# Designs tried in a protein design run: designed miniproteins, single chains. Part 51

Each design is a single chain, and the fold is of that chain. pLDDT is the mean over its residues in the fold that is shown.

## One batch from the design tools (miniprotein)

Design m1754
Fold by ESMFold2-Fast:
Structure m1754 (fold): chain A 63 residues (1-63)
Amino acid sequence: SAAALVRGLLVRDLGLSPEQAEAIVAMLRAGASPAAIRAFLRRHGVELSDASIEALRAVAQSS
């Protein structure tokens, strides 16, 4: 699924745990704001632009 692809990217390329990646995918699918997602990512040492977050959202919501 597209959600599994986003989870894999978050774990492999950004170094998030599987549990953190699942939380991000859930936030993306639930329509959480870019600011809320950015705040969560920063707590785990990851910084993404709003454009990158919206690109991940589009993929996560396509499944």
Scores: mean pLDDT 84

Design m1755
Fold by ESMFold2-Fast:
Structure m1755 (fold): chain A 97 residues (1-97)
Amino acid sequence: NEAKIKELIKKIDEHLERAREALEAGNEEEALEHLREVIRTMYELSDLLPPEKQKKVLSLTVAAALVLSAAASGLLPLEEAVEFIEALAEEAKELAE
């Protein structure tokens, strides 16, 4: 499972980087799509973890999904959503180690 966990962590990092690049380019739709991939990958990561860590990472994933939903509906600036999702993803990566 270590190799798969490392693969998913790398995928999270790549999509977060692409989300920031898209945001800086003014491509909000592309940024949202990369954030969706971060959340999807966080969910996959949770499935590989022991029950206690799985529960925590799943909670972080749900929080990230709510942040993304708020941004997509105009309730939260996309710039803030990227920052919040980056922080939630970082905590999930730390728990996966």
Scores: mean pLDDT 89

Design m1756
Fold by ESMFold2-Fast:
Structure m1756 (fold): chain A 69 residues (1-69)
Amino acid sequence: MEVKMSPEDAALITSAMILSMSRGDDDSAAEIKSLVKQGEAARKAGDSKKAEEYYQQAVEAARKAMDEA
């Protein structure tokens, strides 16, 4: 019932955020951070389904940022 982001997904998100920040792309970094925060908030509120959806969106945003590098 409780969803947990995989270590691989967490590493991808972290790498994408660092890359975006190093490139001066504050908007991409902010989007990824916002999605992760929304996922954590939903998980802590007991809404595992919404938490999973936000984590999926964060991973997709991170993959896109890494792919554009």
Scores: mean pLDDT 75

Design m1757
Fold by ESMFold2-Fast:
Parts: C-alpha cells; structure tokens; sequence
Structure m1757 (fold): chain A 69 residues (1-69)
C-alpha cells in the first residue's frame, strides 16, 4: 500500500518447516508490524519482499520475520 520503505530478505529454506507453514508465519509477522509481505521460493532459497509506510515499520517487520523463521 505504501512506498515509504522496502526490503528483501533471503535465506535458505528450512528443512524441518513446510513452505506453507513458513509462508504463514512470515505473513503474520509482517501483518503484526504493519508491513505488506510477499514470499517466494526459488529452489532451496526463500525470498521475502517487504513494503512499509516508514523505515521504522520496515525494521520492526524485518525483526519480527527473522524471529518467526
């Protein structure tokens, strides 16, 4: 919705977590911080795109997502 700040996270796909569960956790963490989140898998990598209205919201969303995975 906003164009205030964006980030891209990349990390290896966890072996012990199904993608649907990981995507759900990431999306909930993003929503809790007030950011829009897109999740994509490329082979064994997970890419998470983030958009927030401010850098502070974005930083909080990144922190929450890293804690969720």
Amino acid sequence: PGRGATALLRFPRPEDVPFEELERRVREAGREAGAAVGVRVEGDEVLVGLVADSRERLDEAVRRIREAV
Scores: mean pLDDT 78

Design m1758
Fold by ESMFold2-Fast:
Structure m1758 (fold): chain A 72 residues (1-72)
Amino acid sequence: SEAQKAAEKAYEEALKNGFASPRTAMDAAAGVASDHASYEGLKAVGEMVRDAFENGKASIETAKKAYEGAKK
């Protein structure tokens, strides 16, 4: 549940920063963790989610891309 924990933290941070869809970022990482995607896939999702809110641009498209890539 490392990804889920990271996603939940991203959700809280994004919400405080007024991001549009922190829920999408949380769902993306949590979904990967739940499905036990490959470690490389999980790492990619984590990096994408982190980049999104670190840039102050938590976007639905960014989180969705990361999730789709990791689910492979």
Scores: mean pLDDT 52

Design m1759
Fold by ESMFold2-Fast:
Structure m1759 (fold): chain A 55 residues (1-55)
Amino acid sequence: GEAQTLVDTLAKKLDISKETLLSLSKDELIDLLVEKLGLPYGMAQDYADLVMKLK
């Protein structure tokens, strides 16, 4: 679904494996999205929430 497509896209953009991305906590993922991709905190939270639904 859309959440799986998001996981694949984020893993590719962060240059990490899908397995590594899914191993991150919500807080770790938010921090990484803000620091490495320059996403606004609110958008990083929304993306992290979608990824957490796949764990």
Scores: mean pLDDT 80

Design m1760
Fold by ESMFold2-Fast:
Structure m1760 (fold): chain A 95 residues (1-95)
Amino acid sequence: NDVVINQAQSNIDQGQNLSNQVNSLVGGNQQQADQATQLTQQLSTLGTDAVQSLLSGLGPSDQGLVDSLISQSTQIISDSSQNTSDNWGQVQQQQ
């Protein structure tokens, strides 16, 4: 369903915005790295709930699109986690 897919895409876009915020916190500040970690954890929880809601509402004909959206959501969460890890690496280098 295009409406459900558009809602999932909106959640993915929100996740990308959070990932961009994590990247913007890269400045060697340990407190900002902690905040980035918390935001990444919140994003992971939000993504899991959104995915489960999407799966419960869609039929088999939408499964290919659902799988694609899940992969994109998982990648964004993974990228946010990596950016947070890179932030900690930079904080450790700056200290």
Scores: mean pLDDT 57

Design m1761
Fold by ESMFold2-Fast:
Structure m1761 (fold): chain A 82 residues (1-82)
Amino acid sequence: SMSERIREAAENQPNEEETVELIIELVKELAKKYGLPEEAVKEAIEYIKNNTKENLIKAEEILRKELKRLFPDAELGEPAKL
């Protein structure tokens, strides 16, 4: 899931720049797949670019909120504990 990938990248990053780029690519791909609002996606990407645990949590919160709004029956699990 998106939350799992963001958490794994934050916890197990041997190359920070490569990991950040991968997360951004995954976020863009999932945003297109699920039809997430462009403004929310851009905001989340800005948090991801800063690549701190706090900022990655904020990015997940934004994306999770939009996914739940569009798919209220979706089971997203618990928020990332970075």
Scores: mean pLDDT 67

Design m1762
Fold by ESMFold2-Fast:
Structure m1762 (fold): chain A 62 residues (1-62)
Amino acid sequence: KEELKKKAEELLAEVHRRLNTLSDEEQMDLTPYVIKAIVALHHGDYEEAVKWAEKALEALDS
């Protein structure tokens, strides 16, 4: 469970790094995924946090 928390935090850090290279329009498309990942982390739902962070990264690669 601690591994999933660390993975979620690392994935969110990667999302933030990539967001800084994007346009405002592209950042807006990712906002729902980022918010869901942060909310899941705060609730201790690390599997959901990883899921939403991974979806944000997939959207970044599209």
Scores: mean pLDDT 77

Design m1763
Fold by ESMFold2-Fast:
Structure m1763 (fold): chain A 70 residues (1-70)
Amino acid sequence: MIEKERKEALELARKAKELQASDPYRAGELIQEALEIARKNKDGETAEEVARIAGADPDSARKTKEEAER
């Protein structure tokens, strides 16, 4: 995966976490965008980090990693 795209996905996830209380719909959109970047690149590590930043527990984050890797 290109490092720039990985940073973009992680930044979207952090932005989403900040918006969860005030705008959960927009937060959900940003998380979906971040996960789509990771899935298109088959980057399970980035998908796992996105899930963890969004507040997922370690087990849920690991499942997200497996999902991105197919």
Scores: mean pLDDT 77

Design m1764
Fold by ESMFold2-Fast:
Structure m1764 (fold): chain A 81 residues (1-81)
Amino acid sequence: MKEEVLAQEERALAELPGRLKQLETDIENDNIPESLKPFYERDVKKYGSKEEAKKALLDTWRKWFAALEEVLRWVIEQIRE
């Protein structure tokens, strides 16, 4: 049971860099994920530039992925006995 949960969390952690890289690639190619489009559109209006909006979006989500990595590493450590 704990071993199965541990394996799932370790897989999630291992997949995290790939997910971030896919998000970066999608944003760079103007394929903004539907869930992020409202934030992107708001930032385009705020900064007056699609490039600055993409940069702000990437900076924000890179920080969130870094925080998620730290949380996942902490959770994995707590599950280990």
Scores: mean pLDDT 77

Design m1765
Fold by ESMFold2-Fast:
Structure m1765 (fold): chain A 55 residues (1-55)
Amino acid sequence: VHATVEPISDNKIKLTSDGDVTVYLASKNEWVTLPAGEHILDLSEVLGISADVTT
């Protein structure tokens, strides 16, 4: 899976993926699967991304 990460503010990123991507969220302390497409995430929440990431 390929994902692009783009900063949209000081505290947020936009994650765009071509398939299901798994991200590790600090507040949940677990891996969460996000479907293909565009997602807005808090920068402080994202501790890991299971994809080939391009910024």
Scores: mean pLDDT 78

Design m1766
Fold by ESMFold2-Fast:
Structure m1766 (fold): chain A 63 residues (1-63)
Amino acid sequence: EAVDYFKKKVDELIKKAKSPLAQERLKLAADIYIRRHPDITKEEADKFVEQLKKEIESLEKLE
């Protein structure tokens, strides 16, 4: 299931995130995205996960 795949990928990003703020933003963004896109494909999941990864890297640079 693509939604379960997406959740696992987001969980991996959360585990790698160093700051609590980054972890919270990942959780919130992922939850909102799934609620709006329950029919998400694995390809769409990968693209969104890549966007989240870039956002977290930007936040961590502001440390």
Scores: mean pLDDT 77

Design m1767
Fold by ESMFold2-Fast:
Structure m1767 (fold): chain A 116 residues (1-116)
Amino acid sequence: SIDDKVAEALREIRENGVFAFLSRLFDPRLVEALRNRDIEAFARELSLPPEMVEMVERIAAGDREPLYEFLADETVAPGLKLGFLAFAYAVGLISEEEFLELFGPLFAEFLREYGL
């Protein structure tokens, strides 16, 4: 079930860390951009329009508001939301505990969207 897959993912993150899990979910180039906190590479790998790059820059500067607004936006694909959540964690805007709290519901949406 989706709930079982979410529970497994949360356990894997707690055991092996956020980046170990993301390395299985995302393209290696995207993971490297996240590890390096490289906004230009992150934007390129996700093909972000200029308005979303501005949101990423605000997140990197410590502004939590664009992250929560983006995660709440029903028009945004769950995979892109996971990318933004990962970036917020990578730049230290959110803790691992905050990441886990936001990740669970979002990963359920991702699995549901892609029929996984």
Scores: mean pLDDT 87

Design m1768
Fold by ESMFold2-Fast:
Structure m1768 (fold): chain A 78 residues (1-78)
Amino acid sequence: MVESQLEALEQAKKDAEEAAKLLGERGEELLRKVNELTDRAEANFKATEGLEQAKKDLGEMYAFAAALGAEWLAEKAA
């Protein structure tokens, strides 16, 4: 369970690294925020009390990544 969630965080981090190469400065901001949230979530996954907070942090990270992805796709389509 925890391992699969950590794998999802690792994948999100790699996706952000690819986005950073494609989006330049905007991708760099995405990568920074994803790395911060990933590090925080990993620390929380190792703490019993932190698990609930880690789920909220992951939700916020995915919402942020989805919003940037939608914006990137819209600009690609234009």
Scores: mean pLDDT 65

Design m1769
Fold by ESMFold2-Fast:
Structure m1769 (fold): chain A 107 residues (1-107)
Amino acid sequence: GPLIDSITDVLDKADAYLESKRDELSTETYVAGKLQIAAARHDLDSGNYLDLAINLEGLAERMEELGDLDTAAALYEAAAAVREAVLGPDHPDTISARNRAAELRNR
């Protein structure tokens, strides 16, 4: 469905960014990013949606630190959508995730 496709697309974008920066990143930073993408993909495939949201948010923070603000924003938006789907629109964690996504887009 649209949410699964959107999550897959943003994870592919994050992976492409890490590969494009491979020679500029420390081995530790590169490996940590790749493992976090793998964890998010596993959570998506396994239906562990709250763990997925946590891994998407962690990956978003990493992309923000690396300077890919567009990918970071898309990852926070994906995490917010996952939290909304699982917890509903009025849950504090959903509201917090949406506010973080909006903050980064307005940067």
Scores: mean pLDDT 86

Design m1770
Fold by ESMFold2-Fast:
Structure m1770 (fold): chain A 93 residues (1-93)
Amino acid sequence: SVPSIDDIVAQGTKIYNSMSKKQQKKVIDMIKNNKDMFSTSMMISKNKDDAIKIAYYFLHQNNFNVDQAFQNMQDWSDRYISRVITDGVNRSL
């Protein structure tokens, strides 16, 4: 199953809240220094805070490997869009 945006934001929020302030700052700095990742997260999120939580989720799932996290974020986005389109078509039939 493909997790929803709300599921990813919820998990990212849990990860963020479990970190020390020092760890939170390090990860925020990683996200800010990776403009492509942040821009992609901003396009799929409802707001800037959710964008940061989405990036946190993918970074954590990929052991803070930025390139792998960005690839997995793009792959998830493609799969999520495909699911939303499929569900929309099925509801229209």
Scores: mean pLDDT 76

Design m1771
Fold by ESMFold2-Fast:
Structure m1771 (fold): chain A 59 residues (1-59)
Amino acid sequence: SMASQAEARRRRDAAYERWLKGTEKAIEEAVKQGLLTDEEIKAINDSIERERKAREALE
C-alpha cells in the first residue's frame, strides 16, 4: 500500500524540517559570535544544499 509509505515520508520530511530550522539557527548564532571559519561555513552550507537537492530528487 502506498499510504504507509506516504505517511513514513511525511514523518521524515517533518523531522528534516525540524533539523534544518534548528541547524540554521545554530549556524546563524555561531557566525554571529565568530565561532566558524569561512571554510567551515561553506562546508555546512554545501551540506545543507546537498541534502535539500537530494530530498527534491526523491520521488
Scores: mean pLDDT 76

Design m1772
Fold by ESMFold2-Fast:
Structure m1772 (fold): chain A 64 residues (1-64)
Amino acid sequence: DALEEALLKGDRDAIEALLRDKPSLAPQALELAKNTYLQTGHPFWLKQAAFVKQKAAELGVLVN
């Protein structure tokens, strides 16, 4: 999955491009980032969750 790979790499340009192309992926991306942060405690995933949430809001997608 291109979105999961982009999230794992922290490729913000790829994440933004994928969410812009298919905004319906935003809730799934946010859930993946939040769940991975819950499991690992790593700040990287907290930053990924915040980025996805911000981009979803910019695209008018409800993710909360």
Scores: mean pLDDT 81

Design m1773
Fold by ESMFold2-Fast:
Structure m1773 (fold): chain A 104 residues (1-104)
Amino acid sequence: SMVRELQRRTVVLMFRGTVALSTGDLDEAERLFEEAVRLSEKTGNVALGQSLRALGLVYLAKGDYKKAVEKFKEALKLLESDPNASQSDIDSTRKALEKAEKEL
């Protein structure tokens, strides 16, 4: 299944991106999460929302608050629209959005 392969590849990219973000390699994290967003566009709203949130966190870490807000708003809309989205994903995205908006 193409969808299952895309889901597996997205999970690997999300893991690698999270490691890069945690070690301060923001350019590598951005690249990995941008690829995760591209793949997740074909896998569903939850995966896409999670990938957009992760990309928003990179922009927040870089001090690009406008781009961070844009990505968090996109992520929140997708996560809130899907009944399979976890409350934890919704809450963490909302908190990240509030943090980024305070810096505008």
Scores: mean pLDDT 89

Design m1774
Fold by ESMFold2-Fast:
Structure m1774 (fold): chain A 72 residues (1-72)
Amino acid sequence: PPPAVTVTFERTQLGPDRWRVTFTVTATSGSATLTLDLQASAPAGFRAETPSETVTVGEGETRTVTNVATRE
């Protein structure tokens, strides 16, 4: 069976033109390599400083990816 992976994200407003987006990736069964579309998590009109990131998580491991989006 494929690895069991959970991905959650939250947005925190840092200012009128700036947001922090935090992804939490947990592998509960097996290991996985995931490519996160960080730009897609940004609000419309905001540019993610890192548009995508690849994360590898081992079984029972939790990885956190933090990105900042600023208004264009």
Scores: mean pLDDT 79

Design m1775
Fold by ESMFold2-Fast:
Structure m1775 (fold): chain A 55 residues (1-55)
Amino acid sequence: MLSREQLLALARAWIEDLGAPLEAVLEGIDTLARLNAVPEAVREELRAEARAVAA
């Protein structure tokens, strides 16, 4: 299963390397996190960190 750190690294790659829209990155990360049984509180942290990377 993917860790929190691996999911964040993937979000960074999608933003930096692919120029993916933040909305698409947030949807993709949330979907992967849910499939990997990541708790809701950790998923909220991941979304906040992805937004910070994009800013």
Scores: mean pLDDT 77

Design m1776
Fold by ESMFold2-Fast:
Structure m1776 (fold): chain A 62 residues (1-62)
Amino acid sequence: SKFAELPLEEQLTFGFYLKNNRSLSATAEALGVSRSTVSRRLRRVKERLGDDWEKVALEEIK
């Protein structure tokens, strides 16, 4: 899967994003980074995985 080819930091950011009910602010607080950093990392996940990015990444985490 293309998700496993992502930097570990991007994979972890997506995991925390799901754990925090898809809240950018809560994910940023949990990771100790800015909301813009979380948004940028999630954008890279989307760019790598395409239109079904969230479903593809969810199948890799679960």
Scores: mean pLDDT 77

Design m1777
Fold by ESMFold2-Fast:
Structure m1777 (fold): chain A 77 residues (1-77)
Amino acid sequence: DKKLESEILLALSLMSLSVAILAAENAGNEELKKKLQEFRDEMVPKLEEAAKAANLEEAEKLLKEVMEKVREADKEI
């Protein structure tokens, strides 16, 4: 089910960003928190569009971009 899988990928992407933002906040890294919030705001419309379209390829690509950003953030914490 492409729709369900796309919605799961959306949920995973949003959860991963939320956790990264919370980690930056708990570390007292306000610059990193702001960068992650700005990235989330950019990514949310793209993620929602991919989920609405049941576009698995795009949803997977966007999750990959989110996970790259999360890994980059982890190096700054």
Scores: mean pLDDT 87

Design m1778
Fold by ESMFold2-Fast:
Structure m1778 (fold): chain A 89 residues (1-89)
Amino acid sequence: SEQEKLYEEGLKTLRELKEKYPEEYEKAKKLAEELSPLEAKELGEKIKAEGEKILAEGKEKGDEKLIEEGRKKILFGKALIYYPPLFSL
């Protein structure tokens, strides 16, 4: 189901964020608690879009630091978009 798929993608995103970027995980968790679900989604969409642009630029330039920064922002944005309720678990 769509709900099961969203839950699985949520857990995967939170796991990856927590394991690879623990500081970003804590920041995303705090924002999810401070913001409404709609505000968290809107902020997450902006951060994800910024991350996608940084990732594209990094790939074009062969800049590993920009590639990593882009991937980190995409993962952070996804956490805010899809999974605010899961931070309470």
Scores: mean pLDDT 80

Design m1779
Fold by ESMFold2-Fast:
Structure m1779 (fold): chain A 69 residues (1-69)
Amino acid sequence: MKKELDRKAAILFAAGGIFYAASTMLEGEEAEQARKDAAELFRKSADYSRQAGNTEDAERAEKLAEEAA
């Protein structure tokens, strides 16, 4: 179970990073939507990291979600 949670957290974190990077290249509504998507992905990553017992990774993901939103 833990390895599966770690994998899910890592995938969501990577996806969040991609959307955040994309938002810096976009403008207007598309940029805003990409940031919202990034924030949601980072929050989900934080939740899975916390469930896996990876508090440090969860805190990092939560910080990035706040910055993206």
Scores: mean pLDDT 83

Design m1780
Fold by ESMFold2-Fast:
Structure m1780 (fold): chain A 100 residues (1-100)
Amino acid sequence: MEAYEKARRLLENARSTQDLAVALGYAVELLKNGEYEKAIEIAREVQRLAREWGARTEVATLDEDNVVVVKPDADPLDEANRLGLLYNAAEAVIKLAEEK
């Protein structure tokens, strides 16, 4: 399906919580179309990325010179909370697909 291919390509190149949200939208579309295995695959990838990015958001980052930097004007808790919501939304998609 086109939705599955779009979601996979988006997740391979994902760089923001917006990308994860759009990919979850495709997972919901796959779920509505009866493509339960593909919906689970996309949702699990979103969960994996959200978990990985959440851990990185809670840790100081390194710049190109390997100097510890803190993102200016960014709230790490806000980003961690958004990633947690995406993780939980993906879990809901997986459970709904597995119950079919």
Scores: mean pLDDT 71

Design m1781
Fold by ESMFold2-Fast:
Structure m1781 (fold): chain A 92 residues (1-92)
Amino acid sequence: SEEKIREAEEYLKEVEEKAGETAAQMQKDLVAANQKRQEALNEAKKDPSIRKTLMQAAADDMEQVLKKGVELSRKNLADLEEAKKRLEEVYK
């Protein structure tokens, strides 16, 4: 039916919007992680003995940001697969 087609197309739009929000948040988190890395380098210049610890902590922070991004991207992909199935069903 025409109504079911519109509903499926609206769901695809919601999935696209959510994926865009995820991408924007990941970009913001990556910028924040880069700023923390720069701060760690500046602190390490004052005390070189802590440089290794600070740089490893900054790398760990970056890893957590990227891991969260992968998990959110996997969810977005699953939502997209559901949207595609709904579209295929309504166009039959």
Scores: mean pLDDT 87

Design m1782
Fold by ESMFold2-Fast:
Structure m1782 (fold): chain A 89 residues (1-89)
Amino acid sequence: SEKKQKKLNALAKKIDAESKTNPAARYLSAAAMYANTYFYESPEALGLAQRAVKEFNKAIPQNQKDDYQELFLESIPPGKREEAKKLFF
């Protein structure tokens, strides 16, 4: 929806500001975009979303894993977050 797209855009801008010093922030942006494509536009994008989240998870420092995974889940519609947890984590 329009409101959720605005939230994703705001998150992407914040992440982009960190992109020079934080590879996990860059991968989070990509994972959020592909997951959004899967949930709102194209079910066939599931494989791309899973690959993007896998690369994102590899880039997260272990001591920040929960925080970054929560940021990813916040990019997902509330009604789809349980499904996202099962599909991606």
Scores: mean pLDDT 73

Design m1783
Fold by ESMFold2-Fast:
Structure m1783 (fold): chain A 94 residues (1-94)
Amino acid sequence: MRVELPPRDEMIRLYIGMTVDQMIGALEALAETNPELREEALAVKEQLEANKDNRIEAIRIFAEFLGRLLQELLGVPEEETRELVERIVKAVEE
């Protein structure tokens, strides 16, 4: 792969430490830098804003979107992205 992803455990730590506002900011930045993803990114942002007081649900929504993005843009296998999303959600719920 031409793109190097951080180790899985490091990625989980990064997402656990994100606030909902930081997730929203990341989606806004993605929409600005990737016009083809703008509609989807803004739709996910609206879902995060609706769940701003429920951080676990917000992280789940964000992680699921990132899983789809990794599959579509980076060609990461569906099984790998599903496992990553599940581990992020579980780590936040601990």
Scores: mean pLDDT 72

Design m1784
Fold by ESMFold2-Fast:
Structure m1784 (fold): chain A 94 residues (1-94)
Amino acid sequence: MLSEEEIEELVEEARRRLEENPEISGGFIEAAVYFIREGLLAINAGKDPEKVLQSLLEALRQFADEEGLSEEAKEHVERVAREVFERAKELMEK
């Protein structure tokens, strides 16, 4: 189970990485980190990490399309989400 501190550290890492792309708006970053936090809480509640990640990626893709992000920015968002979830899985296995 992830601690509250571990969830906050993962959310802050996601925020920092999304901020590295200047195409990604502050509003998008806030929505994305909200969805990431909800996903981490769902995994903590015993949901399958792979299914949670898939749902998160679908939500992020829809939001990115609505914001008009480039394919490169969309790929960056997906990579951040995938790597944060992989890190969460590693922390839960230790």
Scores: mean pLDDT 84

Design m1785
Fold by ESMFold2-Fast:
Structure m1785 (fold): chain A 56 residues (1-56)
Amino acid sequence: MEKESLEKKIKFLEDLRKRDEAGRAAHPLTPEEQAAYDEYKKRIDKDIENLKKKLE
């Protein structure tokens, strides 16, 4: 498996998550918006974890 490609993908997702989290922190969310964001964050975190496992 191409390690360089996986490392770039992981970095992209980590940067994306960091930007999204900063944007979220700038505005109060409704309970519905908070739930949607929490699920989105879980999906991104799981994708990053799965990609890191592929590097292993």
Scores: mean pLDDT 75

Design m1786
Fold by ESMFold2-Fast:
Structure m1786 (fold): chain A 105 residues (1-105)
Amino acid sequence: STEEIVARAEELLEKIRKLIEEAKGLIEKAEASTDLKERQKLIKEINKIFSEISKLLVELEKLMRQLPPEKRAEFEKRLSELLKELSKLRKKYDELVKKVKEEQA
């Protein structure tokens, strides 16, 4: 039913939101750290979270395709805001990876 698909999509959005907040916290910790080994460990943890987010986004997209247009638009709007935040975090992650490589040179 549409209500069951909506409930599953809500659950996936909440899981994605929580993973984005976890990634944000780990990035902030890595940016504050002066320990190269700690920064390398945090980078690996962030990468695992990004992989999990990507998997959940694929599942959410499949569910959203089954929704009526009006409900799909509501989820697309909410997802767009999360994707903007994720994009900012990915840029910070790339800068962290670059700095770690420069510190190893």
Scores: mean pLDDT 89

Design m1787
Fold by ESMFold2-Fast:
Structure m1787 (fold): chain A 80 residues (1-80)
Amino acid sequence: SAEAAQETVRAVLAAAPGLVEEAREAAKAGDKRKQTVLYSALGIELAALSFAESQGADPALVAEARALLDEGLRILEEAE
């Protein structure tokens, strides 16, 4: 599953910047529905990332992806 783990981390790294930007927009707009949807999306990406880490994904790439997702969650948590 090393191939699947690497693919998962790359997919999370590709998705994370867009999710963080949407989180900033939703927080700024006070869009509570969009904030809830994004909170769920970030949680799903974090769960996928944690599973990939357990399957031997590159720790440096995992750390990079996790930092982006954590920033998105921080933005949403501070907005509530």
Scores: mean pLDDT 87

Design m1788
Fold by ESMFold2-Fast:
Structure m1788 (fold): chain A 104 residues (1-104)
Amino acid sequence: SSKDRLIQNLQKSRDETIELIKKSNFPEELKKKAIEKLNELLDRTIALLQQEEDPLSQVQTVMLFLSILQGFELAAKTNNIKELELVIKTAEEVVEALDRELAA
């Protein structure tokens, strides 16, 4: 299905970003937290996509995930701890918002 292809592409993008985080010079605890939050964000994104039938809403959900993913990628490439902490906090807030939407 088209949803399965979207999910596969999101999983691939996550995996590539995790590899960038692993290769970065960040403290190991911060890497672990970033990877955990990125995985949590993807899990909620997939769950929401599974419920969503409107193609435009599917695109918006994908774009939200990819924008946060780009934040992780940029932080990792620039080795910017403050930017990584900000992106982790943003991911935490988005996960909480998606958890509320999924519970409704």
Scores: mean pLDDT 88

Design m1789
Fold by ESMFold2-Fast:
Structure m1789 (fold): chain A 73 residues (1-73)
Amino acid sequence: EEEGLRLLQKGKEAYENEDYEKAVEYYERAIPLLSGRHRAQALYNLGSALEKLGDFEKARRYYLEAARLDREA
């Protein structure tokens, strides 16, 4: 949990620095360590980073997964 949140924060920092490849790496590492709302946030952030890299198909899949997880609560 704590490690997942730390990786999520590192991903956000990479995204703010426009290092979208690094942001994707951190978010992918964070997702299996997170649950519920935090996992949904990591999935949304991963989708956003993938959009910046031009991978719109993968971004869409992660957005849908995050939305499903949010509805499950």
Scores: mean pLDDT 83

